# Ledger of designs, part 81: designed miniproteins, single chains, continued (5)

Each design is a single chain, and the fold is of that chain. pLDDT is the mean over its residues in the fold that is shown.

## One batch from the design tools (miniprotein)

Design m18982
Fold by ESMFold2-Fast:
Structure m18982 (fold): chain A 68 residues (1-68)
Amino acid sequence: SLEELEKRVLEVLREAEAALPGFRASAADLAHVLGVSQSAVSRALRRLAEKGLVERVRDGRRTLYRLA
């Protein structure tokens, strides 16, 4: 489900932030790590940003995400 994917995305971001403060990841990076489609991860990230749990950050031509 999209809700379960949202939980998995947050778990990955929280673990990464604990190891590397200021961690940022693209939807493609998260899709690769989680073994799911980039479109599914993008929808989960949009929902998480809407809830205020993650932030979208521009890095040149890339869109990256971090914990809010």
Scores: mean pLDDT 87

Design m18983
Fold by ESMFold2-Fast:
Structure m18983 (fold): chain A 82 residues (1-82)
Amino acid sequence: MARDRAFLERLRAVAEGAVERTREAVEAGDLEKAEEIARLLEEGAERAREELLEAGFSEETAEEAERILREAAERARRALEE
């Protein structure tokens, strides 16, 4: 499933980048930006499974995408603990 694989690879890269951007924002003192990124990751995780299943992705791909985004959201929130 080339589409599912390519999607998950891109999603992992985006999620990792978002966590890094959250950390950079915290270090720069831009807590509003850091909070916004963390919130977007949380919202993405909550909607990922439903939206991906509707888009015709497999159940396994939808579950993996939710997990990727949820883990990223947790890491972003941890960066905000400061």
Scores: mean pLDDT 83

Design m18985
Fold by ESMFold2-Fast:
Structure m18985 (fold): chain A 59 residues (1-59)
Amino acid sequence: MEFYQAIEDYEAKTPEELTLKKGNYLALLEEVDEEHWLAQTLDGEVGLVPKSVLEPVTL
């Protein structure tokens, strides 16, 4: 499973988006479009995340 980390705080703009805090880890589920991934937080929340607020992490 590939993990990413939020590089900044992000407030969900739609019910389909995740609200993130800087440092949150997310597992990528699928690419939805050129701007968004479908991802899951460690707390089990699933939703859309802008690609621009995530960086890949080496675990």
Scores: mean pLDDT 79

Design m18986
Fold by ESMFold2-Fast:
Structure m18986 (fold): chain A 74 residues (1-74)
Amino acid sequence: SMEERREVRRRLEELRFRATRALSAGDLETAERYVEEMERLVREHRDLLSPEELEAWEREIEGLRAEVERLRAA
């Protein structure tokens, strides 16, 4: 339903916000956990997102993972 779709989007946006805040604080372990939760949420609710939304969220998750890896190397 559109309501379930909106809830999934809200959770993904919340997790992205939390991951970004953790990265800004240098808390890479916490950031990684939020990224893992985003990956799980996208996987479990794939059918509720359009192909374009799926691609956008997968790209966002990839970007966050790359940032965690970059900061660990620093």
Scores: mean pLDDT 87

Design m18987
Fold by ESMFold2-Fast:
Structure m18987 (fold): chain A 96 residues (1-96)
Amino acid sequence: MTEEEAIEQGIEMAREAKRIAERGEDIPLALNLLVVAQGLADKYGDERVREAVREAAEALARALGVDLSLIEQLLNTTDVDKRNELARQIQQAINK
């Protein structure tokens, strides 16, 4: 995969995460897509991927009714189990 192909995939993953978040569907999936896209943004330093990740994170924060800073903290969590548990707790709080 070329750098250009990786950047394009990162943008598409972030946009898919935004669509999932706006539908209020699979929040753990949306977070995992954003983690991958954020990793690509960090590796290649591409502002377009970074902006797409930010837009998706803002959509997630709105869908969940939480601060953007919490979503940013979740995206920077390297422990998959902790990230998934936090996502599950947020999802349960919304479904009450």
Scores: mean pLDDT 75

Design m18988
Fold by ESMFold2-Fast:
Structure m18988 (fold): chain A 92 residues (1-92)
Amino acid sequence: SRRDQILAVVQALADWAAAVWDTLSEEEQAVLGEILLLAGEVARAVLDDAPWEVIEEKIRRLIEALERAAERFPQLREVLSKFKEELEKILA
């Protein structure tokens, strides 16, 4: 289902972030921490069976945060852009 696909992407993002966390600058950790909070809000909305419009709005906020972070941090760009593209594909 679309909900299962969203949860899989959010979990993959969290797992990746955990794996690289100690290699990140304080600035990168702060921004990625905000992204993980937004990802957690998406996961919670999906698990709480929120209306699709609520889930979509939360995903759009997460996509915008991923895009801004990818522009700001060249070393994270490829991975963050991949997660953004997977989320955009689910909304298409």
Scores: mean pLDDT 90

Design m18989
Fold by ESMFold2-Fast:
Order: structure tokens, then C-alpha cells, then sequence
Structure m18989 (fold): chain A 58 residues (1-58)
């Protein structure tokens, strides 16, 4: 779980915001099976905290 959170944090630190959000959402979809649209929406609304909430729920 912590390694996944660190990967998401690194993805969101990318200088291109759209790429950062897409990469983080893709990680959540691939590793946890969360639908890409749900993952992307959570990150767009709450940033890193939205991603962490999804990781804790999976």
C-alpha cells in the first residue's frame, strides 16, 4: 500500500498537470481495478487526498 501511495505522489509531482492526473489515474486502474473515470474524478476534485482515499477503500 505505501509503495502504491508513493508511486501516485511521484506521478502527481510531474510538471505537466494533465499528464500527472492521467498517470496517477492509470496507476489506480491498473493496480486496484478502479475505473479510470472514477480515479481521475477523485484526483481532479481532491488531488493526492482523493487518490489516497481510493487506495484505502480498495
Amino acid sequence: MEELIEKIKEALSLPNKDLAISYAATILTRELGIPYSEARKAIEEKGFEGAVELVKKA
Scores: mean pLDDT 80

Design m18990
Fold by ESMFold2-Fast:
Structure m18990 (fold): chain A 60 residues (1-60)
Amino acid sequence: GELEEEAERLRERARELREEAEKLREEAKRTGDKELELEAEILEGVAALLEAVANWLLNK
């Protein structure tokens, strides 16, 4: 249904954000850039929120 499709889109976006966060963490480790580390944490937080919303949509 529409809600299941929306939940899947949110999960796909969460996966993309986690991949981006991983790349930022690798760059932060290489450069010592604390700003990149913070950006990675923010992206992981957003991904977790998207997963929570997707789970809420599926369990209504």
Scores: mean pLDDT 85

Design m18991
Fold by ESMFold2-Fast:
Parts: C-alpha cells; structure tokens; sequence
Structure m18991 (fold): chain A 80 residues (1-80)
C-alpha cells in the first residue's frame, strides 16, 4: 500500500496516493504513511492538513524521517 501510494505520488496522482496511505494507516499506524500523506496534501496546496500529518510523522518516525518532516513542516507553516 505505501509503495503503491509512492508510485501514484510520482505520477502526481496525489488524491489517489492519499487513499492508499489512508488504507495503510487503517491497518497499522506508521510514520512513513503519515509523512507521504503530508507530502501529498502539501503538493495539493493543503498546508494545514500537511502540517497535521508531518507532526504525526515526527512523533512516530526515526531520526532521518523526523529531520525531513520537520523541514517540510516549517516550509508548510511559511506558506500559510
């Protein structure tokens, strides 16, 4: 589901990618799924939603994912 969502994301099918990330999160809460869901909302211009999911990715992620999510969180905040 996450890998399939990433493929849709690369094709700029962000809404369809979000649906697959939602299904992944229904099965198991994961920082990676929250991170990519946040990125999809960011690229749709939905910065408030992107911030929410980046914050969840920071809470659950490893150091590398936390660093990436924190950077994108600050960018999203600057665009509000």
Amino acid sequence: LIEEGKKLFQLRKYEEAIELYDKALEKEESAEAYFYRGQAYFLLGKYEEAIEYYEKAIELGDEELQKQAKRLLEIAKALL
Scores: mean pLDDT 81

Design m18992
Fold by ESMFold2-Fast:
Structure m18992 (fold): chain A 72 residues (1-72)
Amino acid sequence: SALEKEATEAVFSQREEALAALERMLATRPAALARLEAEGASAEEWARFEAVYARLEELLEAVKNREPIKIE
């Protein structure tokens, strides 16, 4: 039905928006890494950097894993 199509498109739109946002945040990693290296960041700053990007990867994987599996 039209309602089911609209609901499906809304869910996909929200997921695509979340994926795009997470991918854009992950794309900042090389620039952030270069900045930390240039600034001579502390071990604690490196640990925070790794934790942030590990969390972004975890969130990206979680959003991707919510893709519906088509059952026969």
Scores: mean pLDDT 72

Design m18993
Fold by ESMFold2-Fast:
Structure m18993 (fold): chain A 71 residues (1-71)
Amino acid sequence: SAEEEMLKKLEEKLREELRAKGASEETIELYVEALRYAVEAIRAAKAGDEESAREYAEKARELAEKAEALA
């Protein structure tokens, strides 16, 4: 789907930019995982599933915080 293709391109671009800045593969994967959960939070919110949206958003935040701590 167009959405899946766009997400893959965003993930690839994020990985390329982070590698160019000298980030470790561990840090890169944490940021990519955070992006994936952020997208799932948006999908859940659009579907009216506020509980799942909050859970996914919280997971995205936690992963981004871990990535920043390693950077």
Scores: mean pLDDT 85

Design m18994
Fold by ESMFold2-Fast:
Structure m18994 (fold): chain A 67 residues (1-67)
Amino acid sequence: MSAEELLEEARRLLEEAEALPEDQRDKKMGLIRRAETLLKRLHALGEPALAEEVAELAQRLSALWPP
């Protein structure tokens, strides 16, 4: 999977998590953990062209965490 594909998948997971109601906590936590894993992989790749978008998604994840 390319860095761009990882970024788009992380964005999709965060959007889905943000749309879930609080009563679906287990599903929401699962999506957040998957997004966190992808963002850690993106950070490890160190792709400068995606750094701003990765930072934006990390900020969004921070707003959802802890669940």
Scores: mean pLDDT 79

Design m18995
Fold by ESMFold2-Fast:
Structure m18995 (fold): chain A 84 residues (1-84)
Amino acid sequence: MVPKEEELSPEVLELLREAAEALEAGDYERAIALLEEALRLAEREGLPPEVLAHLYANLATAYRLAGDEERAEELLEKARELAA
């Protein structure tokens, strides 16, 4: 369920790489901002539901790590709907 590199635009892929680095560094605010931008671009580009589901799941993880459990639950539910 990880999107293939070929399914992502270069811009979305770069944002995901930067977000992963931010999460590893514990910079959850930066990771959230990068993931929200990646999701915005993916929606504008009309990427497949499976790609959007993966982005929502990553964003949910970032919010959970930041301590925003309510927002994380909302985003995880959105990811589940798109992956089904």
Scores: mean pLDDT 80

Design m18996
Fold by ESMFold2-Fast:
Structure m18996 (fold): chain A 89 residues (1-89)
Amino acid sequence: MEELKKKLEEAIKKLREAVDAGDSETAVQYAREALKLISELLEKGDYETAIKGAEEVMEVARKLPDELDRGIIELGAATILAVAKSKLS
């Protein structure tokens, strides 16, 4: 779990850096990697970290210039949020 959380922190950091640099292709790659890591955390029962990660990815994805890329990433994050929150209820 600790290694998975560190990989997620790194992926989100690189996602933010790519968005700030205007590198949309790299930003999409790291957003997808972050969502994959968040899904693995969700599967392992770390719902709180999955929620925080998904919210952070969704916040950063709103800055993506391409509507299709933004929509796909936001849908992925929203799906994880819905599942993780349902597990905590």
Scores: mean pLDDT 84

Design m18997
Fold by ESMFold2-Fast:
Structure m18997 (fold): chain A 61 residues (1-61)
Amino acid sequence: MEEELKKLLIEAGMSEEEAEEVIKLIREGRSDEAERKLARLALTNPELAEKAGKLAKKLGM
């Protein structure tokens, strides 16, 4: 799931570093910060942001 989320975020336009940071934030329970990064993605790629959000919730966001 984490690798799939990372790939999806990169395909949506995030850098590898930013995608890794989103996964780290989810794992650390910093869901507010992770949600803000995903919300920014939704402004440019709403369909991919929705898929990423569903995966993030499965990871504990």
Scores: mean pLDDT 78

Design m18998
Fold by ESMFold2-Fast:
Structure m18998 (fold): chain A 66 residues (1-66)
Amino acid sequence: EEELERIDAEIERVRAELAELEKQWPTVSPEDRRRFAVRYMAAQIDLVGLELEREILEQKRKEKEK
């Protein structure tokens, strides 16, 4: 299913972004840390939303398969 494939790809991308942000955290200037933290939080919210959407699509798939 194309929707599940796209969401899985987006989840992997956001996870990679979060990992990269965490690695960059020590190099961020104090002035930019708040903006960086906001971006990190936004990415975490996106990840949670994508994971929920994936779960909903998986549930729909199970209902159609049976």
Scores: mean pLDDT 79

Design m18999
Fold by ESMFold2-Fast:
Formats: C-alpha cells, sequence, structure tokens
Structure m18999 (fold): chain A 74 residues (1-74)
C-alpha cells in the first residue's frame, strides 16, 4: 500500500471513529482530542506531499468532516 493510500485509509478510519463517538454521545479528553488532531494532520500532510490533485481534494473534504466531528466530541 502506498503512503498516500495508507494516509487516506487513516483519514477514513479516524472519521468513522469520530462518527461512532458522536453517535454514542461520548466525549474525548483534551489529550485524546490532541492525539486525534495530530493523527489527522500527519495523514493530511502525507496526501499533500505525495497525492494527486484528486486525492488532495478528497483528503481536504475528509479533514473538514473530521474537524467538525472532533469539535462535536471534544
Amino acid sequence: MSPVERAMATLREVLARLRALAEEGRKLSPEEARAVEDEILRAYITVLEHGSEEEKAAAEELVREAGELLRQVS
């Protein structure tokens, strides 16, 4: 699996985890929220460095959705 494919998979996995937390009404601690934010940023940077324009656009949308959910659960 390429670094970009792995990064995109990470973004989708994080989004799924955040959706599950929001649905369950669970909140993250400040430390957990920071760890998730760092995970999102590192994956996004990988896509920006190595991804196609299509992958970058897809990653931007995933990051936006994840950020919205992260604010909801933090």
Scores: mean pLDDT 87

Design m19000
Fold by ESMFold2-Fast:
Structure m19000 (fold): chain A 63 residues (1-63)
Amino acid sequence: SAAEARAAAIRAAALREIGAIQDAALAEAEANPEEAGKILAEAGERARAIAAAADAEVAALLA
């Protein structure tokens, strides 16, 4: 269905954004090992927020 196709696109976009954030955070943590824990924790929070927003958008779309 069109709704399922849009839901898949929303999830795919969120996964790409999360992947980019995680890749950037890993590179930054490697360059700044003393701040690695903070950098990775911040990236984790951002990733969770993006996933939650995508899930909410999909839920609203399929309601």
Scores: mean pLDDT 89

Design m19001
Fold by ESMFold2-Fast:
Structure m19001 (fold): chain A 70 residues (1-70)
Amino acid sequence: SAAAEAAALRARADALEREGERLIREGRELLKKADETGDLELLLRGIGLILRGIGLLFEAELLRRRAEAL
């Protein structure tokens, strides 16, 4: 049913949001270490994790909008 599909999309969106928030937190921790050490590789890794996390949050939002359209 459309209601069951919408519920599944929201559950997946919630999981992606939690994972995205986790990646952003880890990226922020790497950025803090990069600031403390001057390590460019840590800076780039931190930025990469934050961008990946933002991507997952964007995917979660698209899934929620799709669920609302059902």
Scores: mean pLDDT 91

Design m19002
Fold by ESMFold2-Fast:
Structure m19002 (fold): chain A 67 residues (1-67)
Amino acid sequence: SREEIERRIAEIKKEIEDRLKKNEPYASILQWVAQRLAALRRETPAEDQQFTLDLINELIEEIEKLG
């Protein structure tokens, strides 16, 4: 469901914040995020692929502002 996709994106955002607070290297955080987003895309139904992609693009733009 779209609610589940939104929840998973929110969980990824929270983990990014937690990892940044622990002074994890930015490159390491990006590798983890890439793996999580790839998994989310694989688990998304065909009808919600564009919705998931839009949320992923928004998250990537937010992460790039932190770099």
Scores: mean pLDDT 83

Design m19003
Fold by ESMFold2-Fast:
Structure m19003 (fold): chain A 99 residues (1-99)
Amino acid sequence: SFEELVKEMLKLAQEMFDLVEEEAKKKNNQEVVDLARQGRILAVSLAQEAIRTGDPAVVEGFVDYIAYFVKAVAPYLSPEVRAEVEAKLKEIEALGKKA
């Protein structure tokens, strides 16, 4: 279902935010920690709106935001964490195309 698809995308996004926040905390990068926390709140809000409206345009906005977030934080991530975050983004993008 559309709701299950959006919930799967949100789960992947939350895992991505957890990885970014954890690495930022290890590096004492408070700006990236705050960005990850704010991003999580926005991602949850967008996912809830997508489920409420059934609107594929809200899903597109969610995907665009996650892609923007990944690009913004990529310079602050280790190669290993960056690869995992980029892999999750690709999975989110693939799911979004099915919406």
Scores: mean pLDDT 89

Design m19004
Fold by ESMFold2-Fast:
Structure m19004 (fold): chain A 100 residues (1-100)
Amino acid sequence: DLLHKLAEAILEALESDLSPGNKELTKEALEEAKKLLKKYLPEEEAEFAIKFIDDYLSVVEVSASAIYEATAAALELFGKDEEAEKVREKGEEAKKKDEA
């Protein structure tokens, strides 16, 4: 039931900040998320996570920081704790830009 845990982790992170952010920062966050998920997760789980995020963003506006948190949560679930911390750092930078 790894896909169910992955979906739960992603959803919790995306729901953590439902504030609409800067669309360009959100687009950059989504592209970085896709790249990192494909690099560090197995192919099937990476495709699932990417589709889940894309489908969610098609109906809900979220901040770039929420996308980075969702990516970090997915990476942590697969034991990529160091990579998750780096992604959270990018999320903090994106949040500061959205608040400016």
Scores: mean pLDDT 80

Design m19005
Fold by ESMFold2-Fast:
Structure m19005 (fold): chain A 50 residues (1-50)
Amino acid sequence: SVDKQIEEAKKLFEEKRYDEASRYLTMGPSFIPLFKNAEDLAKEVRRELG
């Protein structure tokens, strides 16, 4: 489920595995815009990577 993917991405982000967290957040082309939590997490991942 999408919720499970968001939780996995959060766990990877907490473990400082930013590349893997990014992959979970970008699995589908419309994934991130559907959820505010995923959008906010994606912004944090980009901040750490960029």
Scores: mean pLDDT 62

Design m19006
Fold by ESMFold2-Fast:
Structure m19006 (fold): chain A 56 residues (1-56)
Amino acid sequence: SEEERKEEVMELTGMSREQIDDVMAKGFSAEELLELAREAGTGEGFERLVVRRLLA
């Protein structure tokens, strides 16, 4: 199910698998990233939300 969540994040954001793996390595689960991707609605918005969470 982790791979399926990663694929959905890639589809929603337009990011590559490698970019998603890099973000996950910073302390995000695939489930958390999927929630952020759905909230953002765009790849640009997703990047902003990820940065905000890392700084919080």
Scores: mean pLDDT 79

Design m19007
Fold by ESMFold2-Fast:
Parts: C-alpha cells; sequence; structure tokens
Structure m19007 (fold): chain A 65 residues (1-65)
C-alpha cells in the first residue's frame, strides 16, 4: 500500500511537470498512463519517464487508449 502511494505521488508529480499526460492511475502494481494528444516528442519523453518510475518502484506501466 505505501509503495503504491509513493509511486502514485511521483507519477502524478511528473505528469504535471511534463504536460503531455492526461491522467495517471496506480492500481495493483500497475501505473496506467493516458497521454495527451500532443507532439510525438513530448509523448515519448513522458512515456520514458513513466517507465523509469515503474522500474524504480517495481510497477508495470501500461498505456490507456
Amino acid sequence: MEKDEKAKEEAERLAKELGAIESIEVKDGVIYVKLKDTSATKQTAALIEMVGIGIEFGFEVKLLP
């Protein structure tokens, strides 16, 4: 539970900083990421950063449609 809260806080913080993420949801060891319709460069950067958080906290990262 505490790991989920820390991962969620870090992912939400990064989402606000990058501006390319529409929503973040952390559930059952998975980080669900919904990207904004923006430049491919910004989307790729945001995805790389989210994967980094997933690796750090041992969570799987999945894209939402």
Scores: mean pLDDT 77

Design m19008
Fold by ESMFold2-Fast:
Structure m19008 (fold): chain A 60 residues (1-60)
Amino acid sequence: SEVNELKLKLAYLEARKLALEVERRLALELGDEEAARRAEEEIKELEKEIEELEKKIKEL
């Protein structure tokens, strides 16, 4: 069903965000400011996608 497909996509995006949050934290601990900044940028993009997808799921 479309609802199940959207929920699976949401779970995937949330897992990817969690992985990036771990990468950002590790980059900061290692002093890799460039890697931390790139991870933060990707996290912000994923947050926008997650919010859009959550709204779409609520409308179903």
Scores: mean pLDDT 87

Design m19009
Fold by ESMFold2-Fast:
Structure m19009 (fold): chain A 91 residues (1-91)
Amino acid sequence: MSREELDREVKRALATIYLYLAKKALEQGDYDTAIEFAEKAVQLAEETGDWDLGAEAYRILAEAYRKQGDDVKAEIWENKARELERKARER
């Protein structure tokens, strides 16, 4: 495994951890923390091209913003999640 491969695997692992933390924060009603961790997961998923992980993170962002009453941001993130879900299925 090269250093580039190790970096990519580390980023995927971190994205998975942030996604898990975001889901836990969302379950606990800590929407600000859920948004923070989900945004970190999105960034890492984009860097690794992991469409499934990115889609899950966008779904969490959409739900957290909806729970905060920001329907406009919720719709934006839901649409991004659907786009990544389509890309994951076509690959």
Scores: mean pLDDT 83

Design m19010
Fold by ESMFold2-Fast:
Structure m19010 (fold): chain A 70 residues (1-70)
Amino acid sequence: SAEEIIEEFEKKAAEILDKTEDDEVKKKIAEVYFETLKKIEELIENGASLEEIQKVAEEALEEMEKLLKE
């Protein structure tokens, strides 16, 4: 379900956020997180597939991991 995808996304995003003590990096990760939640909500409103929602969540998690390596 979309709810399960969101719960897993929130859990994984929190794990990524916990990997850094840098406030600037935390801010950038939080921005990607909130922007992604907004995108997921818009996809649900437009009747997008669970595969599309999952892909958006996975791509956002990859972007957050990339921010940790800067």
Scores: mean pLDDT 83

Design m19011
Fold by ESMFold2-Fast:
Structure m19011 (fold): chain A 61 residues (1-61)
Amino acid sequence: MSLAEQLLEEFRRRLEAAKSLEEAIEVARETSKRAMEQLDEEELQRLEHEVLRALLEWLDA
C-alpha cells in the first residue's frame, strides 16, 4: 500500500469514529497537513479530492 493509500485509510477510520462535525474537520485538517509534508503534488491533489469526497459522504449519512 502506498503512503497516500495509508493516509486515506487512516482518515476513513478516524472519520468513522468522529462524533461531531468539528472532529471530522480536525481529522481532515490533520490528514491534509501530513499529506502536504510527505506526498508529491499529484498524490496530494488526489488525496485531497478523496478526503473531501469522504467528508461530504459522511455529512450526508
Scores: mean pLDDT 81

Design m19012
Fold by ESMFold2-Fast:
Structure m19012 (fold): chain A 61 residues (1-61)
Amino acid sequence: KKVEELKKKAETYELGAENVRQGADASRAAGDEETSDILRQAADVLEKEAENYRKEAEKLK
């Protein structure tokens, strides 16, 4: 069903957000807080988009 397509879109955004968030965490651990903050903000936007797609897919079933 369409849920597969929505899940794929969500996974794509989630993967992007996860990678950016891991980069942010690594940057912060290395003492680069400014880069970490910027990456975290970008990841947050991607995460919200991913969650929207996931909820749409879950709503279908």
Scores: mean pLDDT 80

Design m19013
Fold by ESMFold2-Fast:
Structure m19013 (fold): chain A 62 residues (1-62)
Amino acid sequence: GAELAAARERILERAEAEVARLKAVNPEATAEITIEDGEVITLTVEVNGEVYTETVDVRDAL
């Protein structure tokens, strides 16, 4: 519903801000945001050859 769409937008805004902060400290870092089934957002970050993943279920942000 509309609440899920709003929660998704808030999570994406925070993820984008986190990516911007990360790149300010580590200019060569790469980051990718993926959305699965519109409900699960995964942030994948590669820093110094290491890969980190963080997953957020949009329903948990309601």
Scores: mean pLDDT 76

Design m19014
Fold by ESMFold2-Fast:
Structure m19014 (fold): chain A 55 residues (1-55)
Amino acid sequence: SQELLEEAERLRRKAEEYRRQAEQSTDPLERQILEGIADLLEGMAAWLERVAEKK
């Protein structure tokens, strides 16, 4: 599905934004949380890409 691929790309862009915020953070805990959010968004994007291949 094209819609799933578009959503996956949106999630990957959002993950990149969180990575940039993490790089700018001086708080180790905040940096870890932001990196964790980016990892989750990238995982969701990968899952959507796999689902798109089947539809």
Scores: mean pLDDT 86

Design m19015
Fold by ESMFold2-Fast:
Structure m19015 (fold): chain A 61 residues (1-61)
Amino acid sequence: MELSPLEAIRRLKEQGREEEVQRLEDLYNKAIEAAQSGNYDEAKKLIEELEKRVEELSRRL
C-alpha cells in the first residue's frame, strides 16, 4: 500500500523517529487548521509539502 501521511507518521513513531514525526504532525495540523478556517489554498499547499516530505522519508525508510 502506498504510504499515507498518517500511516507514515505511525511508522516513524514505531521506528523511534520522533523529530520527523513532530514535523509531519505539525504540517498536518496546520493544514487542518487552514481548511477549518476556509483557507483552502493554504491547506492545499501544506498538504503538498506534507506529501513531499513523506516521499523523501519513504526513500530513507
Scores: mean pLDDT 75

Design m19017
Fold by ESMFold2-Fast:
Structure m19017 (fold): chain A 63 residues (1-63)
Amino acid sequence: SAEEEAKEKAEKAAKIYADLLEKLTGQPATAEVEVVDAENVRIKITAGDIVQDFVVPASNITT
């Protein structure tokens, strides 16, 4: 389904972002992905005291 495809793309992007943030901060980073709807996903990245929480169109996620 479109929601499953959006989630898979978002999980790949979130992992790359978390890995980069971990390298930049020197702290363990975690990524959470939630499907808001078929066209939008929520991504939350946490690294120590840094918390980034945003909703993005699935179409903006390149794999």
Scores: mean pLDDT 76

Design m19018
Fold by ESMFold2-Fast:
Structure m19018 (fold): chain A 57 residues (1-57)
Amino acid sequence: MEKEKEIRKRVAEAFQKAADLLAEHYLEQFSPEVAEEIRKKLKEAADKAKENLLKST
């Protein structure tokens, strides 16, 4: 059944979207250099969350 995999993917993508939105917000709040560092860390955290959810198989 694809149902469980689909749910895990949806949750992982939701985490990534949340991180992207936070990064966009920080791009306006901080200097471009600091914002880029924050964006990289948020992306890494989102990627890890996504991989952990997908690798749970």
Scores: mean pLDDT 71

Design m19019
Fold by ESMFold2-Fast:
Structure m19019 (fold): chain A 66 residues (1-66)
Amino acid sequence: LTPEELAVLRALAQYGTVEKAAEALGISRSTVERYVDRLEARGLVIREKEGDKTTYRLNPEAAEAF
């Protein structure tokens, strides 16, 4: 992982949403979304959609890699 991807991964694990991760990291939501797409493609995060709300969780299997 790049340092930026790792920072986004940690923020998602802590806060669960793109909006909160962007706020915590001081970057735009669009930037976080680009990293989230890459992390999801690698199986490092799990996307969950509940109605109008999208949340992300760290994949427990991927947690063993850190």
Scores: mean pLDDT 77

Design m19020
Fold by ESMFold2-Fast:
Structure m19020 (fold): chain A 99 residues (1-99)
Amino acid sequence: LSEEQEREIVAALAYMAAAVLKIGAERSTDPKVAEKLKEMAELMEQLADAILAGDYETARKVIEELEKKAKEMESDPELQDDAKFARTVAELAREVLER
C-alpha cells in the first residue's frame, strides 16, 4: 500500500472507532462511562479529520491526547476494552505518520 492509502485507511479506522464509541456511550447506563466514551469518540473524529486534511502536527497532538485518555480509562474496569482499542488505533496512526 502507498503511504497515502495507509493514512486513508487509518483515518477510516478512526471514524469507525468514533462511531463504535458513540454507540457505547448511548447504551451506557453510567453517566461517567458515557462521558469518557464520548470524549474518546471526539478525539477519534479529530484524528481522522486531521489526517485527511494533511495536518499531521495536529494529528500527532491528538494521538498524544488519545494515549493519555486511554491510560486514564484503563483504571476503570468498565472501560478497559475501550482503552485497549483506543490505544491500538493511536499506535497504528503514529506508525503510519512516522513513514
Scores: mean pLDDT 85

